# Designed miniproteins, single chains, continued (3): the designs that were tried, part 64

Each design is a single chain, and the fold is of that chain. pLDDT is the mean over its residues in the fold that is shown.

## One batch from the design tools (miniprotein)

Design m10206
Fold by ESMFold2-Fast:
Structure m10206 (fold): chain A 90 residues (1-90)
Amino acid sequence: SVKEQLEGILKELNERLKKAKSTEEKYEITLEAINQVRDILLATGTERGKELARSLNEFMEELEKNKNNSEKVESGIQIFIDAIKKLIES
């Protein structure tokens, strides 16, 4: 299910972030997770999935602009994690 796939991505993201030693590494790990979530949402074939995938693309562009700002990267990661948790709960 989509829920199980999102839960798996979130679990892997949290484990990889615990081992990350730099802001750059946290940024790269989070981008991989965002791309995985986007692909799952697009695979649903729903209009809502396409809308959410577009929002994730915009979020990735904003995160890239701030990739050298540790506070912005960390807050962005938390926003992403919270958003995925809400999708799992719905």
Scores: mean pLDDT 86

Design m10207
Fold by ESMFold2-Fast:
Structure m10207 (fold): chain A 73 residues (1-73)
Amino acid sequence: MLALAEAEGLMIGMGVGVRGVDAGLSDAEIDAAARAAARALADSLGLDDAGRARTVDAALAGAAAARAFFARS
């Protein structure tokens, strides 16, 4: 469960990062959106606080990777 939530969180974070860059959002706004999406995912999966935190960390990593990719393009 948790490993799948982390993988899903990473992919959600990447998607949020891509859409946020296209929309002209700041890094803080993108991170806030990634955190919100990851928390919703973790809650839907019934994860504890530690599992929720790891899912959020994965989503933030995904958003950062997306921003870094577009900054190099």
Scores: mean pLDDT 83

Design m10208
Fold by ESMFold2-Fast:
Formats: sequence, C-alpha cells, structure tokens
Structure m10208 (fold): chain A 94 residues (1-94)
Amino acid sequence: GALKELEKAFEYFAEDLKKTDKSLTDEEIDKALEEVKKMLKDYFAGEDTPEAKELGEMLKNGLPALEENLKKAKEAGNELLVKAYEELIKAKEL
C-alpha cells in the first residue's frame, strides 16, 4: 500500500544522503529516517497531529514537483534518487 511505497522512497533518500552529505553521520540520517517513518505511520493511522496534517498537505500538493525532480535525478544519473521519486509517485497513484 501507499505507506510501504512512501517508506521505501525515504529509505532511498536516506541512502543517497549517506553517500552525498559527509556533514551528517549515518546515525543522524537513520534517526531522521525513523522519525519520518513514524510521521508516515501516524498519518495513515488517521492521527490528528500537526505533523501528520503537514505531511498530508505536502503529499497532496507535491506531485508535479515529484515528476520534475524524477526527471532531474535521471538526467544527473542518481539511481537512488530515481528510485526514491518513483516510489513517491507510485504512492500517489494508489
């Protein structure tokens, strides 16, 4: 379902960040990923938190930007970002 595709997308973003951003430790990136996964689970569970509402608005409004970002990732040859954006687009189609 859409939750699994979103979790996969953010896992690919985290792996890209571990390779490209040397100012962050792998532990800091993994902690941020777990916080995002918690927000996604809370959102799909229908939790009425400010974080879940903000995530819902981002997901609702972001589709045209996701397609543009996918194109840019493909042009840059960044396979992890391509996979991340493809999973986000799949989640939107469900």
Scores: mean pLDDT 73

Design m10209
Fold by ESMFold2-Fast:
Structure m10209 (fold): chain A 89 residues (1-89)
Amino acid sequence: ENELEAEYLRRAGEEAERLLREKGEDEAAEEVRRLLLEAAAALAAGDRAAAEAKNEELIAFVKKQAEEGHTEVGEAVAQAAKAAYEALQ
């Protein structure tokens, strides 16, 4: 279901931004939120390929951040995804 998946990604993006800003990772917060909201918009429009491309871009971004010493970015994304999933139960 595209709408439920889109809502999940919207909530994950908002929560990830909040968690990252609390850690002082303002640039990462903006990029993670942008990618998750763009993926959510693509899913809401029925464009699963575009949503998957945004997910690949997010994975690449998180990996690059970890390589540069910002391992908390991937942790925040994982925590946000879990919180969004639990909120939609």
Scores: mean pLDDT 84

Design m10210
Fold by ESMFold2-Fast:
Parts: structure tokens; C-alpha cells; sequence
Structure m10210 (fold): chain A 65 residues (1-65)
């Protein structure tokens, strides 16, 4: 159950990042999202994705590039 939830969470994060043009790096249970000059809208979408990923045991970190 937890393993399937984690895989689903990783797929969700990858899809969301790809659609929004963000780079993603996975380190254990953490997804690091790289955003160039994040806008207010980017931060809003990041928060939605972070809350969804938390349900799957994933942590999201935002790195400004």
C-alpha cells in the first residue's frame, strides 16, 4: 500500500513538474523542484502539488534557479 502510494506520488510530481516546465530531482522521499524566477502563480501550484505529494509520504523542496 505505502509503496504504491509513493510511486503514484512520484508520478504525480513528475507530471506536474513537466506540465509546468519545472525540473525535478528525487532523493529518497524528497522531490526537489527547480523553478527559474518563480512567479506568484508558480508558488501557488507548488503548494497544491506539495499538499498532494504529502498524502503519498513525499516531501517537496523548492529551489530557485
Amino acid sequence: MKEIEKEAGEALVRMGATVLGWEVEFKGDTAIIYIENPTEEDLKFFKILEEAAKKSGLKLELVEV
Scores: mean pLDDT 79

Design m10211
Fold by ESMFold2-Fast:
Structure m10211 (fold): chain A 92 residues (1-92)
Amino acid sequence: SETVELTQRLSETMEPRREELDEIVEKYGDSEESAEKVKELIREAAEREPEVRPVAEAYLVLIDAEVEARGKSEEEKRRLMEEALAEARAIL
């Protein structure tokens, strides 16, 4: 329940940046540059709302794992994402 509340608050903090997120996706697609821009917005949200920092850190771990998984085998991608999910859960 607390995780859901923190996730909702992070989402609300990001709402004013939704158009910017859409522009990043449209311009850069599913690229490393797009991932870095999204990470910047998440970090900024955590600075505005320190209480959502654990959820923000969890999201950053998942984004980093997705970037690292690029070009790897499906088995390695699955392992990286499973490890990232475990780390994200430990942060929350």
Scores: mean pLDDT 74

Design m10212
Fold by ESMFold2-Fast:
Structure m10212 (fold): chain A 61 residues (1-61)
Amino acid sequence: GAREEELLARARELAARFEALGLPATAKVVLHDVEREVRAGRLDAAERALANAERTLESLE
């Protein structure tokens, strides 16, 4: 659905930003965590994982 597609798109964008900072392992973990939660139907957990990753990225910039 639209929410799942939006969450996965956000995860891919965040992963690309972590990779640009030289953190490919972190990028992979972020993408995998969001994909797992979306696949399990836990969309609120996926949203929280994205919010946590976004806060981490902002603290590194």
Scores: mean pLDDT 85

Design m10213
Fold by ESMFold2-Fast:
Structure m10213 (fold): chain A 79 residues (1-79)
Amino acid sequence: SLGEAARRAAEEAVRRFGLPESALPALFSLVGTAAKEYDGRFGEEVREQLARAIAAELPGVDEARAREIAEFMVEVLEE
């Protein structure tokens, strides 16, 4: 399901980028919302919006790192 895919993407991002477990609910919410709004289609605009939202919500994550996280999560969702 989309919800399970979003949860998996968030969990894998936390592990991959060494984020605290407290980041999990925020990442799950952000990627789940994006997936619902864009019917699971993640073009450049959606990826950039997701990256900006991640940078705004996660302490210590700059825009460049947030973009890496966003692109990784989208890649997991597209599997």
Scores: mean pLDDT 79

Design m10214
Fold by ESMFold2-Fast:
Structure m10214 (fold): chain A 88 residues (1-88)
Amino acid sequence: KEKRLEAALFALDLLRKEGIENAQKVYNELKKRFPELSDDEIIRILQVVVTLLKYAPDKSYEELKEAIKKNFDKLDTIEGALKVVEEL
């Protein structure tokens, strides 16, 4: 849980700086920084964070960061991420 949360927050920061169109670059950086996470876990984290950025573009970095921290147990699926966006 802790490592996945750290990876999600890292992905949020890097995707905001690089853009969601550079998700493959962010995926490679996540694999390097979080080698203990499986490819499936990294892909899911990336999908969830991209969903938050795509469907909540008006939310600040701090608002999205807090949403991830508070709702991480719900952010295991794209459907869960969409529900979090609806609550923002």
Scores: mean pLDDT 80

Design m10215
Fold by ESMFold2-Fast:
Formats: C-alpha cells, sequence, structure tokens
Structure m10215 (fold): chain A 76 residues (1-76)
C-alpha cells in the first residue's frame, strides 16, 4: 500500500539521521520509489521536502533535496 511504502521511506530517513549512513539508505529509498505509482511518488516528494525543511543536518538536507528533485523531474 502507499501508506506502507511512505512509512518505510520515513523510517529510512530517520535511520539516516541516527546513523549518518546516507548511501545505503538512499539506495533503499530509490528502490522503493522505482516501485511507486505517480500518485505515490507525489506523496513521497511531499514527505521528503518536509523532512529536508525540518532537518538540522545540512548534509541530510542536501541529500533529501536531491532525491526530491529527481522525483519532481520524473512526475512532470
Amino acid sequence: SMEAKLAEVEELVKEMEKTGDFVSKLEEISKILSEMSREEQKAALELLRKRAAETKDPALRLALQLVAHEIEERIE
């Protein structure tokens, strides 16, 4: 379901914040995104933008913004 996929993406973002391991978690997010419909990707885009705006870690912010930009290009 969309809710399950979004929850998994949100958990991966939390793990990036906790561990600082961006590469493996971003790869996992990319796999989930590749299995999402256009509407699910729009929801994921909003989630990633929200998390990027809320984070105090500039490296995490940049990583989330880059993924959000890639989604935006795919759904337009």
Scores: mean pLDDT 82

Design m10216
Fold by ESMFold2-Fast:
Structure m10216 (fold): chain A 94 residues (1-94)
Amino acid sequence: MKEEYEEFLSLPEEEKLAELKAVSERTPKDIYAVDKSTPLEEIVKLQKELAKKGIAVIPVGEDDELILKAAEALVAKKYEEALKLIEEAIEKQL
């Protein structure tokens, strides 16, 4: 995990924004947040059902607020805002 984050952080800002735009083109139309403590079997069931509607299921805990905000910004195509939130989330994990 740390190595993947360091690789992303080492990219020029223009390349970071280009990657986020590419991800956004494949981003679901909506996001449904579930508690990270939800049983894996229930999460998988929700993912299968909501994927049919173009909705991504994201497991979030109390410390995952930045990740959720970043995902919402990507869905809204706010790439600069999403980049700042992603970088902040990575820094907190390092």
Scores: mean pLDDT 68

Design m10217
Fold by ESMFold2-Fast:
Structure m10217 (fold): chain A 88 residues (1-88)
Amino acid sequence: LVEEALEAAREAARALAAGDEEAALAHEEKVLEKIKELIEEGKVKEAAEALVEAARLLAEPYARYTGLDLAEVEAALAAYAAKVDALL
């Protein structure tokens, strides 16, 4: 499940880099599906760590595709990672 979530994130990153928003969204939904399966199995820490890593893999492609400032995307991810650490 963790590796499946991370591979889906890599596929989403490739789709974003190619400008394929529909394919990127489908792969992002697959990431969330695998994260949900980890949570349902009681693997909450693994789910949180996989979600943070998936977001990190998507940060630069997402910023490039959306025209958002990479620094803003990285700041949002850092804030999210801090919240995940505080909950676990």
Scores: mean pLDDT 74

Design m10218
Fold by ESMFold2-Fast:
Structure m10218 (fold): chain A 74 residues (1-74)
Amino acid sequence: SASNEALVAAVRSLGLPTEMQDRLTVYLLARYGNVEAAASLPEEEFVADVTAALPVSRATARRLYALLREAAAR
């Protein structure tokens, strides 16, 4: 779906290893379902959720949040 494609593109643009990109994509789809749902969360809640679930930095989680908000606004 277009939503899944946008989410995959956002994760890919972070420059993480493929293994981490795959884990992050699966987590986001399972937890939030789509880009719009993830982007509707307060930034601090999104960052806390992602960093608790996966070994990504807060900076990476914030960058991902910004990319998801940009994708959701289209």
Scores: mean pLDDT 84

Design m10219
Fold by ESMFold2-Fast:
Parts: C-alpha cells; sequence; structure tokens
Structure m10219 (fold): chain A 88 residues (1-88)
C-alpha cells in the first residue's frame, strides 16, 4: 500500500467511526429531541459529502477497494439519513 492509499484508508476508517457513533446514538436514544435529530442529520449530510469526495479521490489514484468501501459507507449513511428525516 502506498502512503497516499494509506492516508485515504485512514480517512475512510475515521468516517466509518463517525457513522458508527451516529448509529450507536440512534440505537440508544429511542425518543430523540428535534434539536438532536437536526444535529445528527447535519453530521450525516457532512459524512455523505466527505464519503463522496473520498470515493472520487480513491478512484483517481486507483484505490478501487477504498472507493467501493466509501460508496458503501455513503449508501449506509443515506439510509440512516432517511430514517432520521422521517422522525422530524
Amino acid sequence: MSKEEFDLDVELALLEIELAIIKRWYERTPNPSKEELKEMIERLKKLIDRAKELATRAEQVGATQIAEDSRRLMEEAEKLLKELEKKL
């Protein structure tokens, strides 16, 4: 693995941790406030944008696995975003 690919993989891991934190909050907060929902929705939107950028950068350097994993992360985050938006 090149240093560039490693740096992208680290960025992916940090995004995966962020999504896991949001999912854990959702599982442990059965009655979230509107303010909490809006905060998590904004965090998910930023996560999705960062995952899209990461997938593009990974494709440009030929890091195919990182690009695929970034797209899967984006899809999972988009699914969670729809669930949170339904609760507003």
Scores: mean pLDDT 88

Design m10220
Fold by ESMFold2-Fast:
Structure m10220 (fold): chain A 76 residues (1-76)
Amino acid sequence: SQELDDDVYLALLEIEAAIILNDVRKGKLTREQAEADLKRLEERIEKWKPHMSDEAYKRAEELLEETRRRVEELLA
């Protein structure tokens, strides 16, 4: 079902975002490495867009923006 597909893709994106935030928090990523990882997350969302509903895609975009904001705060 589309709902199950949405949940799976969003869960995977949330895990990737959490890994980025955790690695930034622990000082394992430089600013440049964090920016590269965020770009990969953005590219993955775009690649997975055809497999997600419009609502799931919106939530994925919100996740990316939230993750980017938190990374910027942690690196300040």
Scores: mean pLDDT 89

Design m10221
Fold by ESMFold2-Fast:
Structure m10221 (fold): chain A 62 residues (1-62)
Amino acid sequence: EEVERANLYTAAGINLAAAEFLGASQEAIDHYRRAMEAAKQGKLDEAREHLDRGEAILNADL
């Protein structure tokens, strides 16, 4: 499961950088940051939920 943790952490980090570059809402940015922290702690379901929420907010903002 270490591979999945690393993949979620990397995905959240890439999405965080993209959201900041695009000027996304603070709410979307906060969800990506929380996804990274959850992945770091091995809370994979929480990490996925925050990643999905960040993506949904970003898509609504575009």
Scores: mean pLDDT 79

Design m10222
Fold by ESMFold2-Fast:
Structure m10222 (fold): chain A 69 residues (1-69)
Amino acid sequence: EEELVREMVERIRRLAEALKAAGYSPEDIREAVDFALRHYVRQHPDLSPEAVARLREEADRIVEELEKS
């Protein structure tokens, strides 16, 4: 479970960084990250509520870090 969460976090970080490098707005990056996160959570119903909460928290942190530049 930890390994799966870490892999998803790394994918979300790479997505956000790639979109920022391509010149997308902070709002567009947030929307794309939210979409990916919702999709990942739906595809893994066996994830514990704690793991889902952690994944959401890490995704929010990534977006905030990129917005603060």
Scores: mean pLDDT 78

Design m10223
Fold by ESMFold2-Fast:
Structure m10223 (fold): chain A 82 residues (1-82)
Amino acid sequence: SEAEELLREAERALREGDRLIAEGKKLIDQGKILKGIGTVLRGIGLRTEAIILARRAKELAEREGNEELIRRAEEIIRRAGE
């Protein structure tokens, strides 16, 4: 379904966003401040993308009455918002 496809995209964006935030923090710790900040900001952007995709997937899942997809979307929104 379109909701499942959007959830897969949201999960990928969240994973990549979290990876970039962690990498950016390591770069800052190594004294690569500007590169590290840029990397963290890219990761935050991907987390925002994950929230947008997951919110859309939730709307579609609610129309379909698919409780599993609703819960999955809510978990992505929660994790990306942290």
Scores: mean pLDDT 90

Design m10224
Fold by ESMFold2-Fast:
Structure m10224 (fold): chain A 96 residues (1-96)
Amino acid sequence: FEKMAEAYEKRAKEAEKSGNTAQAYGDRGLADYYRGLYHYEKGNLEEAVRDFREAADDFEKAAEIAKSQGNERLAKVYEALAKAFRDEADRLEKEL
C-alpha cells in the first residue's frame, strides 16, 4: 500500500502542474486512502482514521471542483468516494 500511496501522490502533483485540479484532489484522496490502509494493516487505527478522513476531504474538494466545471458525472463519483471513506473513518473511530 505504501508504494501505491507514493504513486498517487506523484500523479496528484503532475495533475496540479497540468491545471487539472479536480484530478489532483482525486489522486491525493487515493494516496491518503492507501496510506490509511497501510496504517490499518499495522494496527495503527488512529493514523488510519486520520488518513481516511483526509481522503474524504480531498474527494469532497475534487467533487466541488468537478461540479463547478460542469462534470456532474465525475462529481457524483467523487461524492460517493468521499462518503464511503468518511463512513469508514467514523466506523473505525468508534473502535478507538
Scores: mean pLDDT 84

Design m10225
Fold by ESMFold2-Fast:
Structure m10225 (fold): chain A 76 residues (1-76)
Amino acid sequence: MAEAEALKAQFESAVAEAERAYRAGDLDAAEQHLQRAAQFYQQYADLVGEEQAMADLRESLERAVRIGAAIAKARA
């Protein structure tokens, strides 16, 4: 479905932008991009189911979790 493909692309793009912001030292921007990624992931999961969403987006989801953990550590 074109809608699901667009949401997948938006999620992957948001995770990549979060990674770029984190590498630049902009933790606020990185956190905002991760929040947007979470919204796109939820919309994608609502369309295809959580099991399929996890399978389709596993690599980018793992990257998002790693970036989020790094931001949390940096803010502690």
Scores: mean pLDDT 86

Design m10226
Fold by ESMFold2-Fast:
Structure m10226 (fold): chain A 78 residues (1-78)
Amino acid sequence: SPAREAARQRRIDELFAEVKAQLKEMIKDYLEKGLISESEAQELLTKIDNAKTLSELQEVLEELKKLVKESLEKRKKG
């Protein structure tokens, strides 16, 4: 059914847009907290804007988590 295919695509598009928005908000929050650099934030935001699949957004999330973890570990050693 064309209507069923359109409904599925709309759901995927809505979920994809929501995940992008949430990742951008997380990046801005971590940048404001000083847990990532401005250059790292810009690079991740560019990757989000160019992402075409959920898997690519997942890779951005994992990179963000790694950067935040490394920053928190540096804080514990200071």
Scores: mean pLDDT 83

Design m10227
Fold by ESMFold2-Fast:
Structure m10227 (fold): chain A 96 residues (1-96)
Amino acid sequence: MKKLEEFLKKMKEVATEIFGEENGEKIYEEAKKAALEAYEKALSDPSVSEEAALMYAMAAAIAAALKTARKLGASIEKLNELEDRLLEVASSVYES
């Protein structure tokens, strides 16, 4: 859970920096919802490790963030920036 909380915190910072406070918050809330749902679903399977559950949660969060940003009218340039920065955050959190 701590690594997922760190990921979500950094994701909120990135989304707010690219899209501003209001749109960043909307992106964060949808991504957080998707991440927590994916994490709980993954952990309901006893064969799934906490590490694998974290990976599923981060992937779900990134997908939801991109989908929400697109719905908010984000340009392709800003969508690419968001994806690149969130993948860097995910890699950093996973390696920590």
Scores: mean pLDDT 86

Design m10228
Fold by ESMFold2-Fast:
Structure m10228 (fold): chain A 62 residues (1-62)
Amino acid sequence: KEEEIERKLKIAEQLTDILLEKVSDNPEKQAEIRKLFEEAKKDPSKIDEAIQRLVDLYLEEE
């Protein structure tokens, strides 16, 4: 429901901010990360997939 969606969007936002800082020298990856977050904001059904992809990208940078 609404509260769960809001919490998931907050998590996606925090992951997006962290990833954008980690890939600051790579504008292509920054564009991909921003696109994932924007799609999640527009379509709540994609939030879980977007969060998972953001986590995967974070782990790839580790």
Scores: mean pLDDT 77

Design m10229
Fold by ESMFold2-Fast:
Structure m10229 (fold): chain A 60 residues (1-60)
Amino acid sequence: GPRLARAKMAVPQLNPDELELRPGDRVLILEELDENHVLARNLATGRTGIVPKSALEVLE
């Protein structure tokens, strides 16, 4: 199922398919896209997009 994670850093939205993150934002990881990227939903903004895995701390 989807995994809960926290943004460790700010991530700008540079392209429409990307997800903007602020430090501390809670996100749901919906799908792993490749070794470096996931599809996630930002629970603070309600938006969905691609985010680098290095920007996230997975929570249990």
Scores: mean pLDDT 86

Design m10230
Fold by ESMFold2-Fast:
Parts: C-alpha cells; structure tokens; sequence
Structure m10230 (fold): chain A 113 residues (1-113)
C-alpha cells in the first residue's frame, strides 16, 4: 500500500514539474519499512514488481521511465540510496539522453536492530 501511494505522489509531482518547467524531469521518492518480517519483505518485493510491470507500458508511451528498486539497508540510509542510484544509473542515464522523464521509487527495508 505505501509503495502504491508513493508512486502516485511521484507521478503527481512529475506532472506538476512537466507543466511548470520545459524538458525532462527526474522524481525520486523513498519509502522506508522498519523491521519487516521475511513474509512482509516477500510481499513488498512482489508489490514493487507488480506496480512497475503494470505502469511500465503506459508510462513508456508517455516518454516516462519508471523504476522501483527494493534494497535492504544495513542501517546506513546514504549507502542504501547510493546502491539504488548505482542499480538504476543505466536506465536513468538512457532516459536523460533520450530527453525522457524518469520516476525512481526506492523501497528501503531497515532490519530490526
């Protein structure tokens, strides 16, 4: 549920940026899950894959690249974001080169202490 809400908000912000500024826009949203169970992690990963798949074709037709990345954190949010950026760098670089907008949803899973 939180991933779908974050995606919706990111798309709304992208539409606002495209209306206000000429050219491609990049929107990144971070969703954090604290101490989820292994079952919850599985559901989170499945929801992320489903949402990316369901929205990919529609957004690509509009010139928008969508990526949803699920990363497990070791407690360092900056390192988690760096790993997300590294994992998505090629498709985001391709979007920019093609003058396409992009939306990146980073799902951060923080383990129990």
Amino acid sequence: MEIEEALRRALEELERLEAEYPGPALVTVVVRFEAPSEEEVRRIREEARRLEREHRAELEARGIVLRIVVLESEGDAAETLRRAADATAPPLQEAVAARRSAVLVVVEIVPAP
Scores: mean pLDDT 76

Design m10231
Fold by ESMFold2-Fast:
Structure m10231 (fold): chain A 66 residues (1-66)
Amino acid sequence: EEAEKRLKEIEELAKKNNLTYGQIASRIYAELGKYEKALEAFRVAINGDEEKAKQLYDEAVEELLK
């Protein structure tokens, strides 16, 4: 429930700031203390790799909801 609440907060901020999946994934990983994954997601976002960005986003959400 708390993790779901946090995910909604992050999604709300993403909508307000027009963030990409990679940028959202980077933020989620950073909050989980997984800075290497956060950096990877940020680099993917910069490179415009939409498929990999979505995959990292899905993985970050899965980790957040645990």
Scores: mean pLDDT 77

Design m10232
Fold by ESMFold2-Fast:
Structure m10232 (fold): chain A 91 residues (1-91)
Amino acid sequence: MEKRKKEMLEEMKKRADEVAAMVEEAAKTAPEEIRADIDADKSLTEEEKEAAYEVIKKLEEAAEKLAAGDREGMIEAVIEALALGHETVLK
């Protein structure tokens, strides 16, 4: 886990401009539609739905940080979102 997280952190630092572009694209995807799809998915447990909502919330925070010109905070929020996703996948 830690090795993977460190690898992702270094990758994001190298490609901060690409990360910013991805966050802008994610913000345009209408997070409310994604939340509705997650809520309607009968195969997901409550815990899995909560984890997915937290990932979306962190991506929304990243988009807000980017809009405010806080690129460091944006990268940190994206890393937190990815860490939550990895927790779910490794389970």
Scores: mean pLDDT 69

Design m10233
Fold by ESMFold2-Fast:
Structure m10233 (fold): chain A 68 residues (1-68)
Amino acid sequence: SLESRVAAAVQLLLQNADDPSAVGPVLRAYLADVDEASLARAREYVLAHLPASLHEAARAAFDEIARE
């Protein structure tokens, strides 16, 4: 499910919280194939659960995925 995929991506990113460069590849691996509405919901969940230090990288990754 989308919820399981988003939770798994967040958990992996929290294990690597000191590496913003991991954010884009992880989010793309889990979320590049979802529709626009699901991507918007995933963005809200990810930003609610990631530390502020990763928010810039997460926003950039979601913007790039939305362009595809």
Scores: mean pLDDT 82

Design m10234
Fold by ESMFold2-Fast:
Structure m10234 (fold): chain A 95 residues (1-95)
Amino acid sequence: SLEEKVKEFLRKSNEFFNKYLKEGLPDDVIKKLAELLNKIDEIARKHGPVEAARYALELAEKYKDDPILAETFKNLAIMLAREAGDEELLEEVLK
């Protein structure tokens, strides 16, 4: 299902970032990123991928001065919008 694909993506993304960021970021930053990714997953489970994509886009804007966080959340928003099949949301995220 779409929900299961979103969950799998978020799990794999979180594991990848934990492995990658341990080499260059402080543990507090890694922990915060994990908490935010878990919150996106919770929103996807509770409200669906469209709402999760919107939240990820808000996080990308909030952290726009941090290239790793901004790119992470923007790419996640794009992925969630594509999985939702919402072309209007995808166009909004790509702006």
Scores: mean pLDDT 71

Design m10235
Fold by ESMFold2-Fast:
Structure m10235 (fold): chain A 77 residues (1-77)
Amino acid sequence: PQQLAEEAARRALEELEDGESFVGNGYYKAKSPDDQFTTWGGHRTREGGRRIGNGVSQVIDADGKLLDQARAQVVRE
């Protein structure tokens, strides 16, 4: 069930390079190619740290129902 949220987070990070999807204290909203899916959550980074993310990514449909959710995890060096 986390795959939708992880894929949405990946797309949000790609849009974040354009500076379009990042808002607030590490929270962002990214539009998918589909207007049905929207990613809400915090930023995530993954480079050499054991703890590099505090965000949550959520995938919400057009009716605002939560479809999937992924939380930041600790990565090992």
Scores: mean pLDDT 39

Design m10236
Fold by ESMFold2-Fast:
Structure m10236 (fold): chain A 113 residues (1-113)
Amino acid sequence: MKEKEERIEAFLREFYEILYPRLPGIKSSLEETLEQFLKLFRALSTLSEEEQKEFLSERRRIVPLSEEELERLIELARKHGLLRVAEYLESQRESGEVDLAELEYQLILDYKE
């Protein structure tokens, strides 16, 4: 994997591990989800900004996270140099709600820089 893809995978792994411990028996689904997401990211990174936004608008989903979960993800994003992701997550501290489409868009921007 590219170094940048490894950083994104590390962040996504932690994101899903924070979410998925609430749901037992899904280890295999987690690995498959990470693979599919990275494949999607490689494809989307080759598209124009308008095309990326159009595609991601179809993936809009609000995911509730606790204050502790958000803090862990913000720290992980900063550790891996995903600064746009970190800024987006910081903005969601009060609501505890993360828009998956917006998170994915910020990840693509961090990937392309």
Scores: mean pLDDT 71

Design m10237
Fold by ESMFold2-Fast:
Structure m10237 (fold): chain A 75 residues (1-75)
Amino acid sequence: SLEEELAAIVRGRVRVGGEVAKEDVASAEIALVSGNTAVVRVTLKNGAEVGIKIEAETREQALADAERVVAYLLE
């Protein structure tokens, strides 16, 4: 699953808000960083939006993990 793929590249905990394959991703951006949590907004090729939530030990780690997620999805 995409969640398992993302769990391999982040240091924190990742949760994907739906059934998503990497191949269906059109765009991804960091939508929110608050405390030790980051949210990545994913737009799918069909126009649907999905949130990816990252919970890390620090704000800096959450941001770094979110940047890795965006880079991976747009690879």
Scores: mean pLDDT 86

Design m10238
Fold by ESMFold2-Fast:
Structure m10238 (fold): chain A 111 residues (1-111)
Amino acid sequence: MSPEEAVARVSKAMTDLFALKDGLEEKVLKKLAALSDDQRKALRKLIYKATGLKPQELSTLRDAVVKAAKKLGLSEEQISKAVNYALEMVRAASQSDQAKFVLLSGLQPPL
């Protein structure tokens, strides 16, 4: 995948998240709202760990994050939606200081 292709895919994902004209941070939090507070805190810690990784390493980390989330008692639907959404946000954050600020701002406070 070319760098331009990767940026285009991230841009499309970000645009889809703004479908209801809400802020990016609110969209991320709404996706995590189906989880309990403790489950959201645990998943947030895993996302923070992923923030420093290169985009190609995120897909490998996804399986580890999914396994850890299952250990926390999340349903397959909650894991699939929340983890995929969160990893896409981490990927977007690695490409933009603005996206990184929005993601970390929305998740950083204790939920």
Scores: mean pLDDT 48

Design m10239
Fold by ESMFold2-Fast:
Structure m10239 (fold): chain A 90 residues (1-90)
Amino acid sequence: SSELELIKKALEEILKIIEEGKKNKLSPEETVKKIREVAEKYLSKIKNKDYADNLKHMVDRVIKLVEEGKLEEAIELVRKAIKSLEREIE
């Protein structure tokens, strides 16, 4: 599904942002802002409600971890989600 590929691309961009936050290239507030911007960009392109809700739920969990300073846990969560999606796309 092309929309599953969009979710994967969103998660890959979010992962890069969290990694930049971990390297202190972004503040926690800037990290959250950029994650929200990526989520909004991809959610606007996803028409399937279940896929959109899944991405929203994932983004909310990631933002909570980032706000709690748990950047490594946020990275692990996103990496696991990307790996799961790779199995579903083919």
Scores: mean pLDDT 87

Design m10240
Fold by ESMFold2-Fast:
Structure m10240 (fold): chain A 87 residues (1-87)
Amino acid sequence: STEEVNKFLNELSNVETLSLEELTEIFEKYNSPATRKETARIVRTMLEVAGEPEKAEEFEKKLLEAKSPLERAQILKEALDYVRSVL
């Protein structure tokens, strides 16, 4: 739902300051198909804006194929670290 996605995005507003444990808890709380799809969309858009379309496709695929909240949290942190390395 739009409400669920908006709450999810609010909890991710300071994602750069969140620990892996805190991020995993957020993904456990927001583990719907809608929030999983939105996570992949955000990461893809972030990497496309950074000029990295091939990495955008790679991370979108990894996030959609992720089997657990922990794996999604790890992939998101990896994507954030990558964006920081190319800016």
Scores: mean pLDDT 84

